# Designed miniproteins, single chains, part 29

Each design is a single chain, and the fold is of that chain. pLDDT is the mean over its residues in the fold that is shown.

## One batch from the design tools (miniprotein)

Design m1047
Fold by ESMFold2-Fast:
Structure m1047 (fold): chain A 98 residues (1-98)
Amino acid sequence: SAAAEEAIRLAEEAKRLAEEAAKLSTDPQVRAGAEMVVRSLEEAIRLAREGRLEEAARTLRGASDYARQLADQSTDPEVSRLLREASRLAEEAARLLE
């Protein structure tokens, strides 16, 4: 569906931002967390492509919540900005699949 295609596009954008946050983070815990967000977004994209839209939406919401928590924990303004934007895009993607 057009909504699923758009959700995948948004999830791929969120993944790129989370990857950038992981690369820029000097805090090992924030870096590891951002890498987990990347893996969750990859799983959500896979589930959406398989037509498992409810599972994809739940995974996207989980990734969104975790990215927001990491953004609040980060002392680096750029890392926080990237993680908040990734969270926002993942939440938008989840809403499209509901």
Scores: mean pLDDT 92

Design m1048
Fold by ESMFold2-Fast:
Structure m1048 (fold): chain A 114 residues (1-114)
Amino acid sequence: SLAREVAELTERAARLLAAGARPVAIAHLGDEEAALEEARRLMEEEGLAATPLTVSPEEAAELARDLGLPDPELAVRLSAEFLARARAGEWDAADAARRVAEAQAAVAAARAAA
């Protein structure tokens, strides 16, 4: 079951975190299976303590507004770590916006160089 897979992955992420791995949240608006698959990939490829994070439509809309993005799903995808930190009371909207702008600039530069 999906719930069992989430529980097993969460336990594995906890073991990685205890070993000093960096925590990463894979935020989603309802596609828990895709988020779980991405989390497993990051754990296997990068050794990250990756877990799926369910986001409400209201949280996604607020995040999109704060980042100046038109698409709530895109905002969630680009800011999964910042959304997790926001829930912990540690979110900095200016730092999140800066990192999104840097990522967009890097993609544009790579395309111009190709």
Scores: mean pLDDT 66

Design m1049
Fold by ESMFold2-Fast:
Structure m1049 (fold): chain A 113 residues (1-113)
Amino acid sequence: MKKKKTVIFTKTAPYDPSATLEEQLATLRELIREALKEIIDYAKKNNMKIVRLDVHVTTRLPAEEAEAVAREVIDEFKKENPGLIEEYRVTATQDASAKEITVTVVATLEELP
């Protein structure tokens, strides 16, 4: 019988007003990698697959650029872990007043038969 579990990971980094766009995107990429690694490690350790992965990013960065970085990182993890992630969704909110870069990952996991 298949057992489902939802796990939520939130990673934040302080916003650096002196950082370039490229440096901010690099920070975002690393935060997403950290969150995804924790979820993937959890899924593998518990013999579960990720049936749904929702990644939400809040930054001062343009939403399209933040979403593109998140999709790239997720696709890298999908390539490294074939069949582990079934579907994913990425949303980004541009908040000009944000003090932090925030990445929230919500994973719905299902036990493998």
Scores: mean pLDDT 84

Design m1050
Fold by ESMFold2-Fast:
Structure m1050 (fold): chain A 64 residues (1-64)
Amino acid sequence: PTVVADVPGGLSAAQAAAGEIEKEFPDAKATAEGNRVIVESKDEATAERVLEALRRGGFDARIV
């Protein structure tokens, strides 16, 4: 499952958010693209935890 978050602040903010996700969830792959962070998770439990972490950070996040 893939988690996508919209990050206000552009590419630099998205890169910072992606780096933070990579530190918290080493088994997930986080990529910054424009105003978005895309996180690929191996299972649904990891995707749910990534979703909650991004939402707790104040981002509009969803599983796609």
Scores: mean pLDDT 81

Design m1051
Fold by ESMFold2-Fast:
Structure m1051 (fold): chain A 61 residues (1-61)
Amino acid sequence: APLSSSEQHQALMELYAKLVADPSASEEEILEALRAKARELGLSDEAIEGYVNFVRREFEE
């Protein structure tokens, strides 16, 4: 069954936190893992790219 929007968001945030805590993970690896997870969770292509662009902004600091 598809996850709720809240569950999708929580799963993505948990994965993001885990990936950024790993010093061996590159920015590209983090973004690709998040894109793959969001697609698996059933997010639309528009929602996936919006989320990935938001995360990419964090790396530009």
Scores: mean pLDDT 75

Design m1052
Fold by ESMFold2-Fast:
Structure m1052 (fold): chain A 114 residues (1-114)
Amino acid sequence: SREEKLLELLREYLSTILSEEDVEKVIEVIKENRNAPLTELALAVYKVLKKVEGLSDEQIQALTAVIVGVKLALDGRVEEARAAFREAVRMEKDPKAKAKIEELERRVLELAEE
């Protein structure tokens, strides 16, 4: 399904930053909050990421925005998803991490527009 493919793209991206255990915790939070308001999903994701060692506050904010972008794409809210990814790129300080977010945005939005 489109949902499974979008979540696979997110899992691939998160696995470059997070342990397998932490990736699955994030994916589970998205599934549990599939029908929740966006603010509740963002808060739940932020709480999980705050417990991950080695992430800065700016990285946590950027990752939360990425996850919100994927959730918006899952809902077919393509322009709002694009805005969330753009915000994630703005919050990220590492140029290599910015490029990875931009590539994820491209792949997610391409899949969401089908």
Scores: mean pLDDT 85

Design m1053
Fold by ESMFold2-Fast:
Structure m1053 (fold): chain A 71 residues (1-71)
Amino acid sequence: GASEARELLEEAERLFREGRYEEALELVKQAMEIDRETALRLADEIGTRLAIEGRLEEAQRLGKLAKEFRE
């Protein structure tokens, strides 16, 4: 449910900050399969936060994956 999707995205954000992009993206995919609506909203929030912090590669990778799940 929404709680599981949120926990996966919180872990993914941490992994992005550690440079573990493939592991982070895998958790985002799992969150999308559990609760796509919650995962898309949280991915947007995390992507914005990462971009503000200057983590443009992480924000771009996350945004690209989120776009694939929007439709």
Scores: mean pLDDT 86

Design m1054
Fold by ESMFold2-Fast:
Structure m1054 (fold): chain A 82 residues (1-82)
Amino acid sequence: KLKEEIDRLLDELIRHDVEVLGINPVTALAYRVEIEYLAEKNKIDPETLLKMLRDALERGKSVEELLNELKTFIENQKKLEE
């Protein structure tokens, strides 16, 4: 189930942000909500989101960094679909 795997990886990314990077839990959760909102609103392919999440975890990225990458991906996709 792709949704369950995405939720699991988001939980792992939030845990890393809070426990390893020392980011405030409320701030990390706010970025998670924004990621989920943008993915749904822009109909991001779940497989693409999974790949981004796996890459973020492997590279030790913050949730904020993932959010910025997702925003860049969305802007680039809009330009290609013009």
Scores: mean pLDDT 81

Design m1055
Fold by ESMFold2-Fast:
Structure m1055 (fold): chain A 80 residues (1-80)
Amino acid sequence: SPMELAKLWAVLTVVKGSIHFIERHSHGLSPQQLENELKTLELLLKHAREWIEQTPDAPEELRQLVEEAEKELEEVKKKV
């Protein structure tokens, strides 16, 4: 539905913002805290992926946003 797509877009926006925040400000976090936060973001992205797979009319832009966020998260994980 349009409302579920809007919610997914909002979640992806927050996730990407959190990834960028961690990348820029992670020096204030312990390695364990960073790992826990990254795992939480990974879980949120997994949920977003499942929503896209179950939504036949999902825009390709949302699929691209999920793929970009997944890639950015993996890159940040390599820096920790």
Scores: mean pLDDT 80

Design m1056
Fold by ESMFold2-Fast:
Structure m1056 (fold): chain A 89 residues (1-89)
Amino acid sequence: LSEKEQIEAFVALAEIAVAIGKLSGDVTPEAVELFKKARDAVDAGDYETAIEYLKQLKEVIEKESKDPETAKTLVNILDQVIENIEKLV
């Protein structure tokens, strides 16, 4: 896989995590907008900005999630996504 394809795959994992959080009610509209900004940055090739938005998304989920266990699971997925994108850029 190319670097771009690998980054796109990791962003897809973050999208799945956000979708799961929406279903459980642990992802707020603010968190959704942060993910959208991260996705837009990836599409623009601005991976540094994408990582910043993913980190903000993680903070919002930690702050606003109703279930601490679900929040930890989502944050762990986002941490893995961020770490893997950082290794590629």
Scores: mean pLDDT 82

Design m1057
Fold by ESMFold2-Fast:
Structure m1057 (fold): chain A 70 residues (1-70)
Amino acid sequence: MEEILKKLKEVEERAEKLLEAGESEETVTLQYNVLVLTEVFGLSQAEAAKLLGISQATVSRLLRRARELL
């Protein structure tokens, strides 16, 4: 429980930094959802892509972009 809440807070802080870096609100929302599913809930990129209705390549790109900015 505590570990999940800590990861969620870290993802929220990363999303806030992405907004400060000039990313659009829509892009940050997608990156936030991807980060929550993969880092907080421990889902694979393929599983996150399936749940969000996007391609695995898009999930990979969003994660790479988030890591470059944070």
Scores: mean pLDDT 74

Design m1058
Fold by ESMFold2-Fast:
Structure m1058 (fold): chain A 57 residues (1-57)
Amino acid sequence: LSEETRRLLRELVRRLRDGEISVEEALAEIDARVPAADQEAVRAAFLAHATDLAARA
């Protein structure tokens, strides 16, 4: 993944953790900003982080 895509992923995970964005909103942001070839991998990585955060709650 590009540095720009990694930076976006970290920002979305932070916003989710802080309650600033929903899972659905973050997935829409990935669909809008991440290149189509990388979308599946980035969505999978984001959902893994979202699942980990939910398990820790």
Scores: mean pLDDT 80

Design m1059
Fold by ESMFold2-Fast:
Structure m1059 (fold): chain A 60 residues (1-60)
Amino acid sequence: MEDLREGYRALAAGDYERAVQLFEKALEKDPDNRDAHVLLAEAYERLGKTEEAERYRAKA
C-alpha cells in the first residue's frame, strides 16, 4: 500500500499531520487494516490529540 509507506516516511520525518492524512487514505482503501489504525493512533498521540489516538487504538 503506497499511502501506508508514504505515511511511514512522513511519521519518520516528524510530519505528523501528513502522516495522519496518508494513513486515513490507507484506511479508505482497506478499513480493516490494523497497521493503519495503530499508526494513526501513534500520529495522533504525537500531535497531542489523545482522544483521537485512543479511538484508533481501540479499533486496532
Scores: mean pLDDT 80

Design m1060
Fold by ESMFold2-Fast:
Structure m1060 (fold): chain A 56 residues (1-56)
Amino acid sequence: MRNREALEEMIREGASPEEIARRLAELGMPSEKVGEAVEALVRGDEEEALRIAEEG
């Protein structure tokens, strides 16, 4: 839940993929899930990235 909200905020503020990955990892999200979420964002699949953050 909190990981998804943090990701939504970072996307809204225009954070870089590197900043997003770092902050999600600091929130305790598993590295595998952080990588999947960032990859989805790079592909332009924002909804999938948010879903991954919610699950991780």
Scores: mean pLDDT 80

Design m1061
Fold by ESMFold2-Fast:
Structure m1061 (fold): chain A 105 residues (1-105)
Amino acid sequence: AERERLLALLEAAETLVRAARSALEAGDVEGAAAAFEGVAEVLEEGAALPAASPETRELLRRAAELAREAARALREDPERGREIGLRKAEEILELLERARELLLE
C-alpha cells in the first residue's frame, strides 16, 4: 500500500508536469504555474511517506523545489518564465524517472 501510494503520487506528478508543458505550449501561463505548484505539493506529500528512502526523498524534494522555481518564474516574468518552465519540466521528469527506478529495484 505505501509503495503503491508513492508510485501513484509519482504518476500524478508526471501527469501534472505534462499538463504544465501543454499549458506553456498553448500560452496558458497561469495554468502552467498552477500545474507546477501542484507538482510541488504532490512531491512533498511523496517525500513525507515512510516508503520513501532517504535518496528517493531527496530526489522528490529537489524536484518539488524546481517546480516551485518554475511557478515563481512564470508569475514574475511570463515571457522568460516560459523557457525556464520548459527547461525545469525536463529536469523534474528526469528526477522523477530516477525516483521510479529506485522504487522498482
Scores: mean pLDDT 87

Design m1062
Fold by ESMFold2-Fast:
Structure m1062 (fold): chain A 76 residues (1-76)
Amino acid sequence: MEAARAEAEAHFRAALEAKAAGDYEAAIAHLEKAREAAVRAVESLAPEIGEERARELAAAVEAQFAAWIAELKAAG
């Protein structure tokens, strides 16, 4: 979990830096990688929160990142 969470946070930070620099393509690429890592981090919580809840949270995380990526695509 911690490794996947750290990976997600690192890519999300890189996406914000790229967006601030006006590099929307790099920002989108980093958000895609952050999404993948964040989904893995949430799925790893299944032993603690139950498989159903982990699946619901993973779907919510996927939807949230998809929305952010769509906003950046509309802005570029």
Scores: mean pLDDT 82

Design m1063
Fold by ESMFold2-Fast:
Structure m1063 (fold): chain A 68 residues (1-68)
Amino acid sequence: SEVEKELQELGRRMSERSREARRRNADAPGLERAEAIGQATSEEVARIRELMEKHKLEPEQVGLYMQK
């Protein structure tokens, strides 16, 4: 449950950042914005992988927790 909460929090922060970037880059092409957002979240992706290693989580489970 603790891992689920942390993954949900990371997913929430990433979604929040994506929505904020989408508003601020209204004139930017969707692909360029998506790439910039991806790079901005690289450290969070590394943290997610770290949690997966420590708790033996499958990538499918991580995706499920982060969606909500």
Scores: mean pLDDT 62

Design m1064
Fold by ESMFold2-Fast:
Structure m1064 (fold): chain A 66 residues (1-66)
Amino acid sequence: SQEELAEQVTRKVKEHAIRLVKRGEPVEHVKSMAKTVGTYLLEKGVPEELVKKAEEEILKTIEEAS
Protein backbone atom coordinates (compact mmCIF):
# COMPACT_ATOMS: atom_id res chain seq x y z
CA SER A 1 0.00 0.00 0.00
CA GLN A 2 1.02 3.64 -0.44
CA GLU A 3 0.85 4.20 3.34
CA GLU A 4 3.11 1.17 3.95
CA LEU A 5 5.56 2.37 1.27
CA ALA A 6 5.70 5.85 2.84
CA GLU A 7 6.28 4.35 6.32
CA GLN A 8 9.03 1.99 5.09
CA VAL A 9 10.88 4.69 3.14
CA THR A 10 10.52 7.23 5.99
CA ARG A 11 11.94 4.74 8.53
CA LYS A 12 14.99 3.92 6.37
CA VAL A 13 15.69 7.58 5.57
CA LYS A 14 15.40 8.58 9.26
CA GLU A 15 17.93 5.88 10.21
CA HIS A 16 20.31 7.04 7.46
CA ALA A 17 19.88 10.72 8.41
CA ILE A 18 20.73 10.01 12.08
CA ARG A 19 23.94 8.24 11.00
CA LEU A 20 24.92 11.17 8.74
CA VAL A 21 24.33 13.76 11.50
CA LYS A 22 26.27 11.66 14.06
CA ARG A 23 29.29 11.45 11.73
CA GLY A 24 29.32 15.23 11.29
CA GLU A 25 27.56 15.72 7.94
CA PRO A 26 26.31 19.34 7.55
CA VAL A 27 22.69 19.53 8.75
CA GLU A 28 21.64 21.53 5.65
CA HIS A 29 22.89 18.70 3.38
CA VAL A 30 21.02 16.08 5.42
CA LYS A 31 17.83 18.21 5.37
CA SER A 32 17.96 18.26 1.54
CA MET A 33 17.38 14.49 1.66
CA ALA A 34 13.88 15.07 3.09
CA LYS A 35 12.88 17.05 -0.02
CA THR A 36 14.38 14.43 -2.36
CA VAL A 37 12.46 11.67 -0.54
CA GLY A 38 9.25 13.73 -0.77
CA THR A 39 9.66 14.05 -4.54
CA TYR A 40 10.30 10.30 -4.83
CA LEU A 41 7.14 9.44 -2.86
CA LEU A 42 5.00 11.84 -4.94
CA GLU A 43 6.31 10.20 -8.14
CA LYS A 44 5.32 6.80 -6.67
CA GLY A 45 1.75 8.09 -6.24
CA VAL A 46 1.80 8.52 -2.46
CA PRO A 47 -0.85 11.08 -1.36
CA GLU A 48 0.52 14.59 -0.74
CA GLU A 49 -0.68 14.50 2.90
CA LEU A 50 1.40 11.37 3.64
CA VAL A 51 4.39 12.85 1.79
CA LYS A 52 4.20 16.04 3.87
CA LYS A 53 4.02 13.95 7.07
CA ALA A 54 7.05 11.90 5.96
CA GLU A 55 9.09 15.04 5.20
CA GLU A 56 8.13 16.60 8.56
CA GLU A 57 9.08 13.41 10.47
CA ILE A 58 12.46 13.22 8.70
CA LEU A 59 13.19 16.91 9.39
CA LYS A 60 12.16 16.53 13.06
CA THR A 61 14.45 13.50 13.40
CA ILE A 62 17.36 15.49 11.94
CA GLU A 63 16.73 18.41 14.34
CA GLU A 64 16.52 16.02 17.34
CA ALA A 65 19.78 14.29 16.30
CA SER A 66 21.59 17.63 15.93
Scores: mean pLDDT 83

Design m1065
Fold by ESMFold2-Fast:
Structure m1065 (fold): chain A 60 residues (1-60)
Amino acid sequence: MMALLVRTARERGADALVAAGRRLLAEGQPELAARLYEAAAEAYPDDEGVRRALEEARAA
């Protein structure tokens, strides 16, 4: 499953950015978290996790 391997490598990068954004939200910095998620969405436009994290940050 070569497509699965490529997807796994991509998702590792996206997951790291989502985790960093969640930490910023926990620290009470939603503006910085939203900015990080926006940059992540530009790098990984088709990643659903990044899209959801950005929507959650904007809704907060």
Scores: mean pLDDT 70

Design m1066
Fold by ESMFold2-Fast:
Structure m1066 (fold): chain A 79 residues (1-79)
Amino acid sequence: SPLELAKKLAEYIKALVEKIKEALKAGEISKEQAINQLNLMIEQLRQLIEQRRAQGDEESAAILEEALKYIEKVKKEIE
């Protein structure tokens, strides 16, 4: 279902964000590289949220918006 896909995507996004944080702490990527990756995820997720809302799927949009807020929070912590 679209709702289950949104939940799985949100979990996947959180896992990716944690990997970015770990890579930054390990010195494997720069602060600029980490921010660039998070910005790309934010852009892609905003587009998907807009698409889901346009289709009337507000439940999936809300789940994805929570994931978006998490990425934005982590970005601010890194900046």
Scores: mean pLDDT 89

Design m1067
Fold by ESMFold2-Fast:
Structure m1067 (fold): chain A 72 residues (1-72)
Amino acid sequence: LTPAQLRALHAAFEAFVDAYPTKSKEEAKQIALDAARKVADEAVSRGEMTPEEAQEALKLAEQLVDRFAAGE
């Protein structure tokens, strides 16, 4: 994973953990993915990652969120 992809994943994790105590699993997942997408889009606009790498990071973020939610 590139540093920019790791930042997108970290943003998803932080958003999910912050939302999950007060939101449903589905809402928390959406908030997490929106946070990751924002970071990924900004990195693409700055030339720090390709659109393909951004899509990969978002896919990994969704998988990680799903794993955490399933683990509860």
Scores: mean pLDDT 81

Design m1068
Fold by ESMFold2-Fast:
Structure m1068 (fold): chain A 70 residues (1-70)
Amino acid sequence: MKKLEEIKEFIKKQLPKAEEELKKIEAELDEEEKKAWERMKEFVELALNDPEKFIELLKEVAKVDESAFD
């Protein structure tokens, strides 16, 4: 809860520096890497905008993985 807001602020503070490096990397990505990056962006946006729903999704995925090892 409280730490999530601190992480959000930390990311926002570092974002201008990381954004230029990220744009360089994004320009060099191939089509498959761009697809994976877009999917990761969706998950990151969900985590930043709706962390409760993101945590619920992670819990559901973890439960499925646990049951798959029978």
Scores: mean pLDDT 63

Design m1069
Fold by ESMFold2-Fast:
Structure m1069 (fold): chain A 73 residues (1-73)
Amino acid sequence: SAAEAALERIKASPEYRPEVVAELEALLAEAKRLTDEEVEAELARGRELAESGEVDEEAARRAQAAALALAER
């Protein structure tokens, strides 16, 4: 998959810290777990958050996982 290929490229780069790699691996694993319905719901929430100007890092992270899941499908 495109995301797995990107992660392998990042892992091969000495510029990326192990903590960053672990977070990206966790994000990809979460993305693979999401159903199509959950992807749509999280993307809609992310859009509403962006339109409102509110900062919610947890919701933003979930929206990123959903976007990654959509890209992998």
Scores: mean pLDDT 74

Design m1070
Fold by ESMFold2-Fast:
Structure m1070 (fold): chain A 50 residues (1-50)
Amino acid sequence: SAATRAAIREELLAQAPAFPASYAEIGARFGVSPATVRRVHLELAARGEV
């Protein structure tokens, strides 16, 4: 899970500053729920990284 979260984080950062692809699309690519992608994105937003 930690490696998957790191991969999602890198994908979201690579799409910044533009809007990322849908949470469902990114979730499907990494085999996780859209809610997991949303949580990672909110963590990045809270840190001002996106």
Scores: mean pLDDT 72

Design m1071
Fold by ESMFold2-Fast:
Structure m1071 (fold): chain A 65 residues (1-65)
Amino acid sequence: SNVKEAQEEAKKKVEELIAEGKSLEEIQEELSKFVSKLVKKYKLSDEEAQEVSQAALDILDKAFG
């Protein structure tokens, strides 16, 4: 599934940015840009893009919340 592949790429990107010591604000900015690239790459619908964003945000909440 394109959605599942995009979710795994977004999660991995967030984990990489956390490992690099980026701030929450920097990670949110980079994640927004990265999800936009995934939408174009996988031709995601608005609903699918929201699912991808949520999966990545769940990783952020666990790391910073």
Scores: mean pLDDT 84

Design m1072
Fold by ESMFold2-Fast:
Structure m1072 (fold): chain A 78 residues (1-78)
Amino acid sequence: AAQEAIEALKAGDYAKGAEALNLALSGVRAEPTDEEKQLLSNPAVGEALLRAAEALAAGDREATLQAIGELAAAAEAA
């Protein structure tokens, strides 16, 4: 889900990436999987996810792309 959103955004499909990211964030909040719980236990990943969600909600395309880059880096480092 999150990886699919990042890949779509990198490909320039912002509408698809935004939809996938929102769906992933909604799923994590409602009923997170054990894998999602483990990733969110890393504060860098959780912080980057929150920044990406805030930028996306604000409709700031440039800030959203930056936040997605930070999320990808945090997830890779975890």
Scores: mean pLDDT 62

Design m1074
Fold by ESMFold2-Fast:
Structure m1074 (fold): chain A 84 residues (1-84)
Amino acid sequence: MDKEDLLEKTMQQTASLVEKAAEENPEKREEILKFMEERLYRWKQSGPKVAMEELTKLAAILVKEGREEDGFQLVQEANIIELD
C-alpha cells in the first residue's frame, strides 16, 4: 500500500473517531472538530514523520479506551510509513 493511501485511510479512521467523540460530547463538538481538522491538515503537509507520531498517540488512546485491535492496527500502519 502506498504511503499516501495509508495516510488517507488513517485520516478517514481519525475522522470517524472524531465524529463519535463529537456525538458523545455535543457541548464540545465544534471544538473537537476544529482541533482534528487542524491535525489532519498538518499530517497532509508534514509528511510521514508527523503521521507516524500522530498514529502512535492515537493508538495509545484507542488501547486505553478498550479498542485494542484498532490501536494495534494503527501501530502497524505507523511502522510501514517509517520503513518506506
Scores: mean pLDDT 60

Design m1075
Fold by ESMFold2-Fast:
Structure m1075 (fold): chain A 83 residues (1-83)
Amino acid sequence: MAEVVGVGEVPGAEAAGSALARAGGEIALYQDDAARVAELAAEAAAQAATILATAGLTGRDLGLGGLPFKASETIRVRLRLAP
């Protein structure tokens, strides 16, 4: 398990968590359309990377499968679909 401390306290972390949770909801809506699910997963990964970079955070220090606050489940779905 990945642990991320203080992410929810930095500017933008709440917005990043909300965006990832929203992406997971969209993926769930399209679960019967594999191509659409793959597109949404790729877009969610790109958006998450951009938001984290903007906040000055990197995947090197963060377990993207375990963001506290709002996004852990949605990240797991995205990672499962990534090649």
Scores: mean pLDDT 45

Design m1076
Fold by ESMFold2-Fast:
Structure m1076 (fold): chain A 75 residues (1-75)
Amino acid sequence: SAEELRAAIEKGRKELEEFEKSLENPSEEAKEYLEKAKKYLEEALKAVEEGKLEEAFELAGKAVEAVKKAVEAEK
């Protein structure tokens, strides 16, 4: 449902904020991907509110991919 998708995205936002807070000195590359992830999650929430569930799901997927790239950049 839309509410379930919204809840998942909100949980993802909180987890991303906690991850970012855990980083003492992130690389510029990691910061760039974290910023992209935040923007994708914000866009996904707007899409949910507009009833565009397929678009919201795709945007959430892009956010997950950006987070994975941020984690890889920190290695």
Scores: mean pLDDT 83

Design m1077
Fold by ESMFold2-Fast:
Structure m1077 (fold): chain A 56 residues (1-56)
Amino acid sequence: SKSIKLGPVTRDMSTRTRARRAQALMDHLGLSVREVAQLTGQSPATISRDLRALAA
């Protein structure tokens, strides 16, 4: 197609990239989902869903 419309505005901040970063932060720094959400500017529900999608 000539016009490719992507869902996310920022490619690096895609669901998968955010999920991987969140998982790494939790593992390396011992942060909770809430702490990661605060650090990345996402809601805890979004981070939880992203992590679940990445793991599943």
Scores: mean pLDDT 69

Design m1078
Fold by ESMFold2-Fast:
Structure m1078 (fold): chain A 98 residues (1-98)
Amino acid sequence: MEELRARVEAEAEHLIQQTVDALKSTYGLSEEQVRELEARLTAAVKAVLADRWEPLERKIEAGEITPVQAYREMVNAIAKALVAVRQEFEAEVEKERG
């Protein structure tokens, strides 16, 4: 479980960094905006993990789901949450510039 958790968290960090780098490049974000974006993305990841990790771990222990399936399910849920944060942040930045 610790290895699966570490892999999910590493992928989440990678996705956060990709999102930050993409928006920083596209919009020329200030250091303050970058920190706010990182905080929102990190909070979204923590929320997904808090809501889904224990139930997922129990499903693996019960043999209902494999670790590979669990990894895919968690990464997909995290990716969806990060896309939602990104879209909301981009809309806010564009509104401030318009």
Scores: mean pLDDT 86

Design m1079
Fold by ESMFold2-Fast:
Structure m1079 (fold): chain A 79 residues (1-79)
Amino acid sequence: FKEVTKKVEELAKEIAKELGIEDAQVFGNEETKTILVDLKGATREQTEEAAKRLAERLKELGIDAEVSVLSDDTILIKL
């Protein structure tokens, strides 16, 4: 789980840079096997595009995860 959380953090920061988002903060919860990605200052459209790119890149890495948009600036990843 910790290794997946670290990969999500790396990918989220890369995607944030690609989309012009200032900050990406990642919070893993091992008990629930969920990861929250906070895209500070992002629009809804930026967050939706970021979620799409995250889902695609995780799939390419062989990581089976459910990626959903919780709010205008927040993505939820469920393992």
Scores: mean pLDDT 80

Design m1080
Fold by ESMFold2-Fast:
Order: C-alpha cells, then structure tokens, then sequence
Structure m1080 (fold): chain A 59 residues (1-59)
C-alpha cells in the first residue's frame, strides 16, 4: 500500500510539473532554446509519470 501511494503521488507531481513546463514552453518572452528544453522536460515528466502509474497499478 505505501509504495503504491508514493508512486501514485509522485506521478501526480510529475504531471503537474509537465503542465507547468508545457505552459512555460509556450511563453514567447523566453528564448527558443529555453522553450525547446522545457518542451523536452515536459515530455520526460509525462513519460516518467506514466511509468510510475504502471508500476503502482501492478502493486
């Protein structure tokens, strides 16, 4: 139970981080290279969240 709850909470936090990163990636005041880094970070956060949810579901 604890491991499952921790993984689900971590996945929720990563999804929130991805949402923030995606919003920042759309900000025209940021340099294009920074926006591209944020877009990649958002994709990575969503992928990590998906993996954690899969692991939690198997617990």
Amino acid sequence: MRKKAIKESAADLLEIAAEIEEELAKDPSLPPEVREELARAAEQSRENARRLREEAERL
Scores: mean pLDDT 81

Design m1081
Fold by ESMFold2-Fast:
Structure m1081 (fold): chain A 74 residues (1-74)
Amino acid sequence: SAEEQFERLVKAAEGLVKLLEEEPDILSEEEREKAKEVLEGLLKKLLEEAPDASEELKEKAKKAVEEAIKALEK
């Protein structure tokens, strides 16, 4: 379901933040840009395709992706 996809996105974004906290130099500049594009694109697509998903889950996904992007930009 779309809600399961939001939950997977949250888990992926949170896992990426943890990885970058432990190993800040693990990703190349190109890998960081690609990860950012994938996270932003998937979030946008899920929000457009599943507007009726729970508000709590949508907000959680937005926050998780925002934190992951901040970690990728450091």
Scores: mean pLDDT 83

Design m1082
Fold by ESMFold2-Fast:
Structure m1082 (fold): chain A 74 residues (1-74)
Amino acid sequence: ERRVVVEGSATADADGNIKSVDVKVLETNAPEEEVQAFVDGVKKALEDSAKIMAKEEGTEVTVKVRVESPAAPP
């Protein structure tokens, strides 16, 4: 089965502005198009989570994840 393993981080400031987003593909056997869709989904999820948490805490927040999944559209 196709698999994608990614590691990502996103940092947002207290106003909910994204300061940085980085997603690395650590392992995959999926076509580039599926990997890109998965990475884009992870980036969006990280950005949204970091923004919400930063606003709620009133401070800069960094969210880090490692996701292991079959390659699938977000």
Scores: mean pLDDT 77

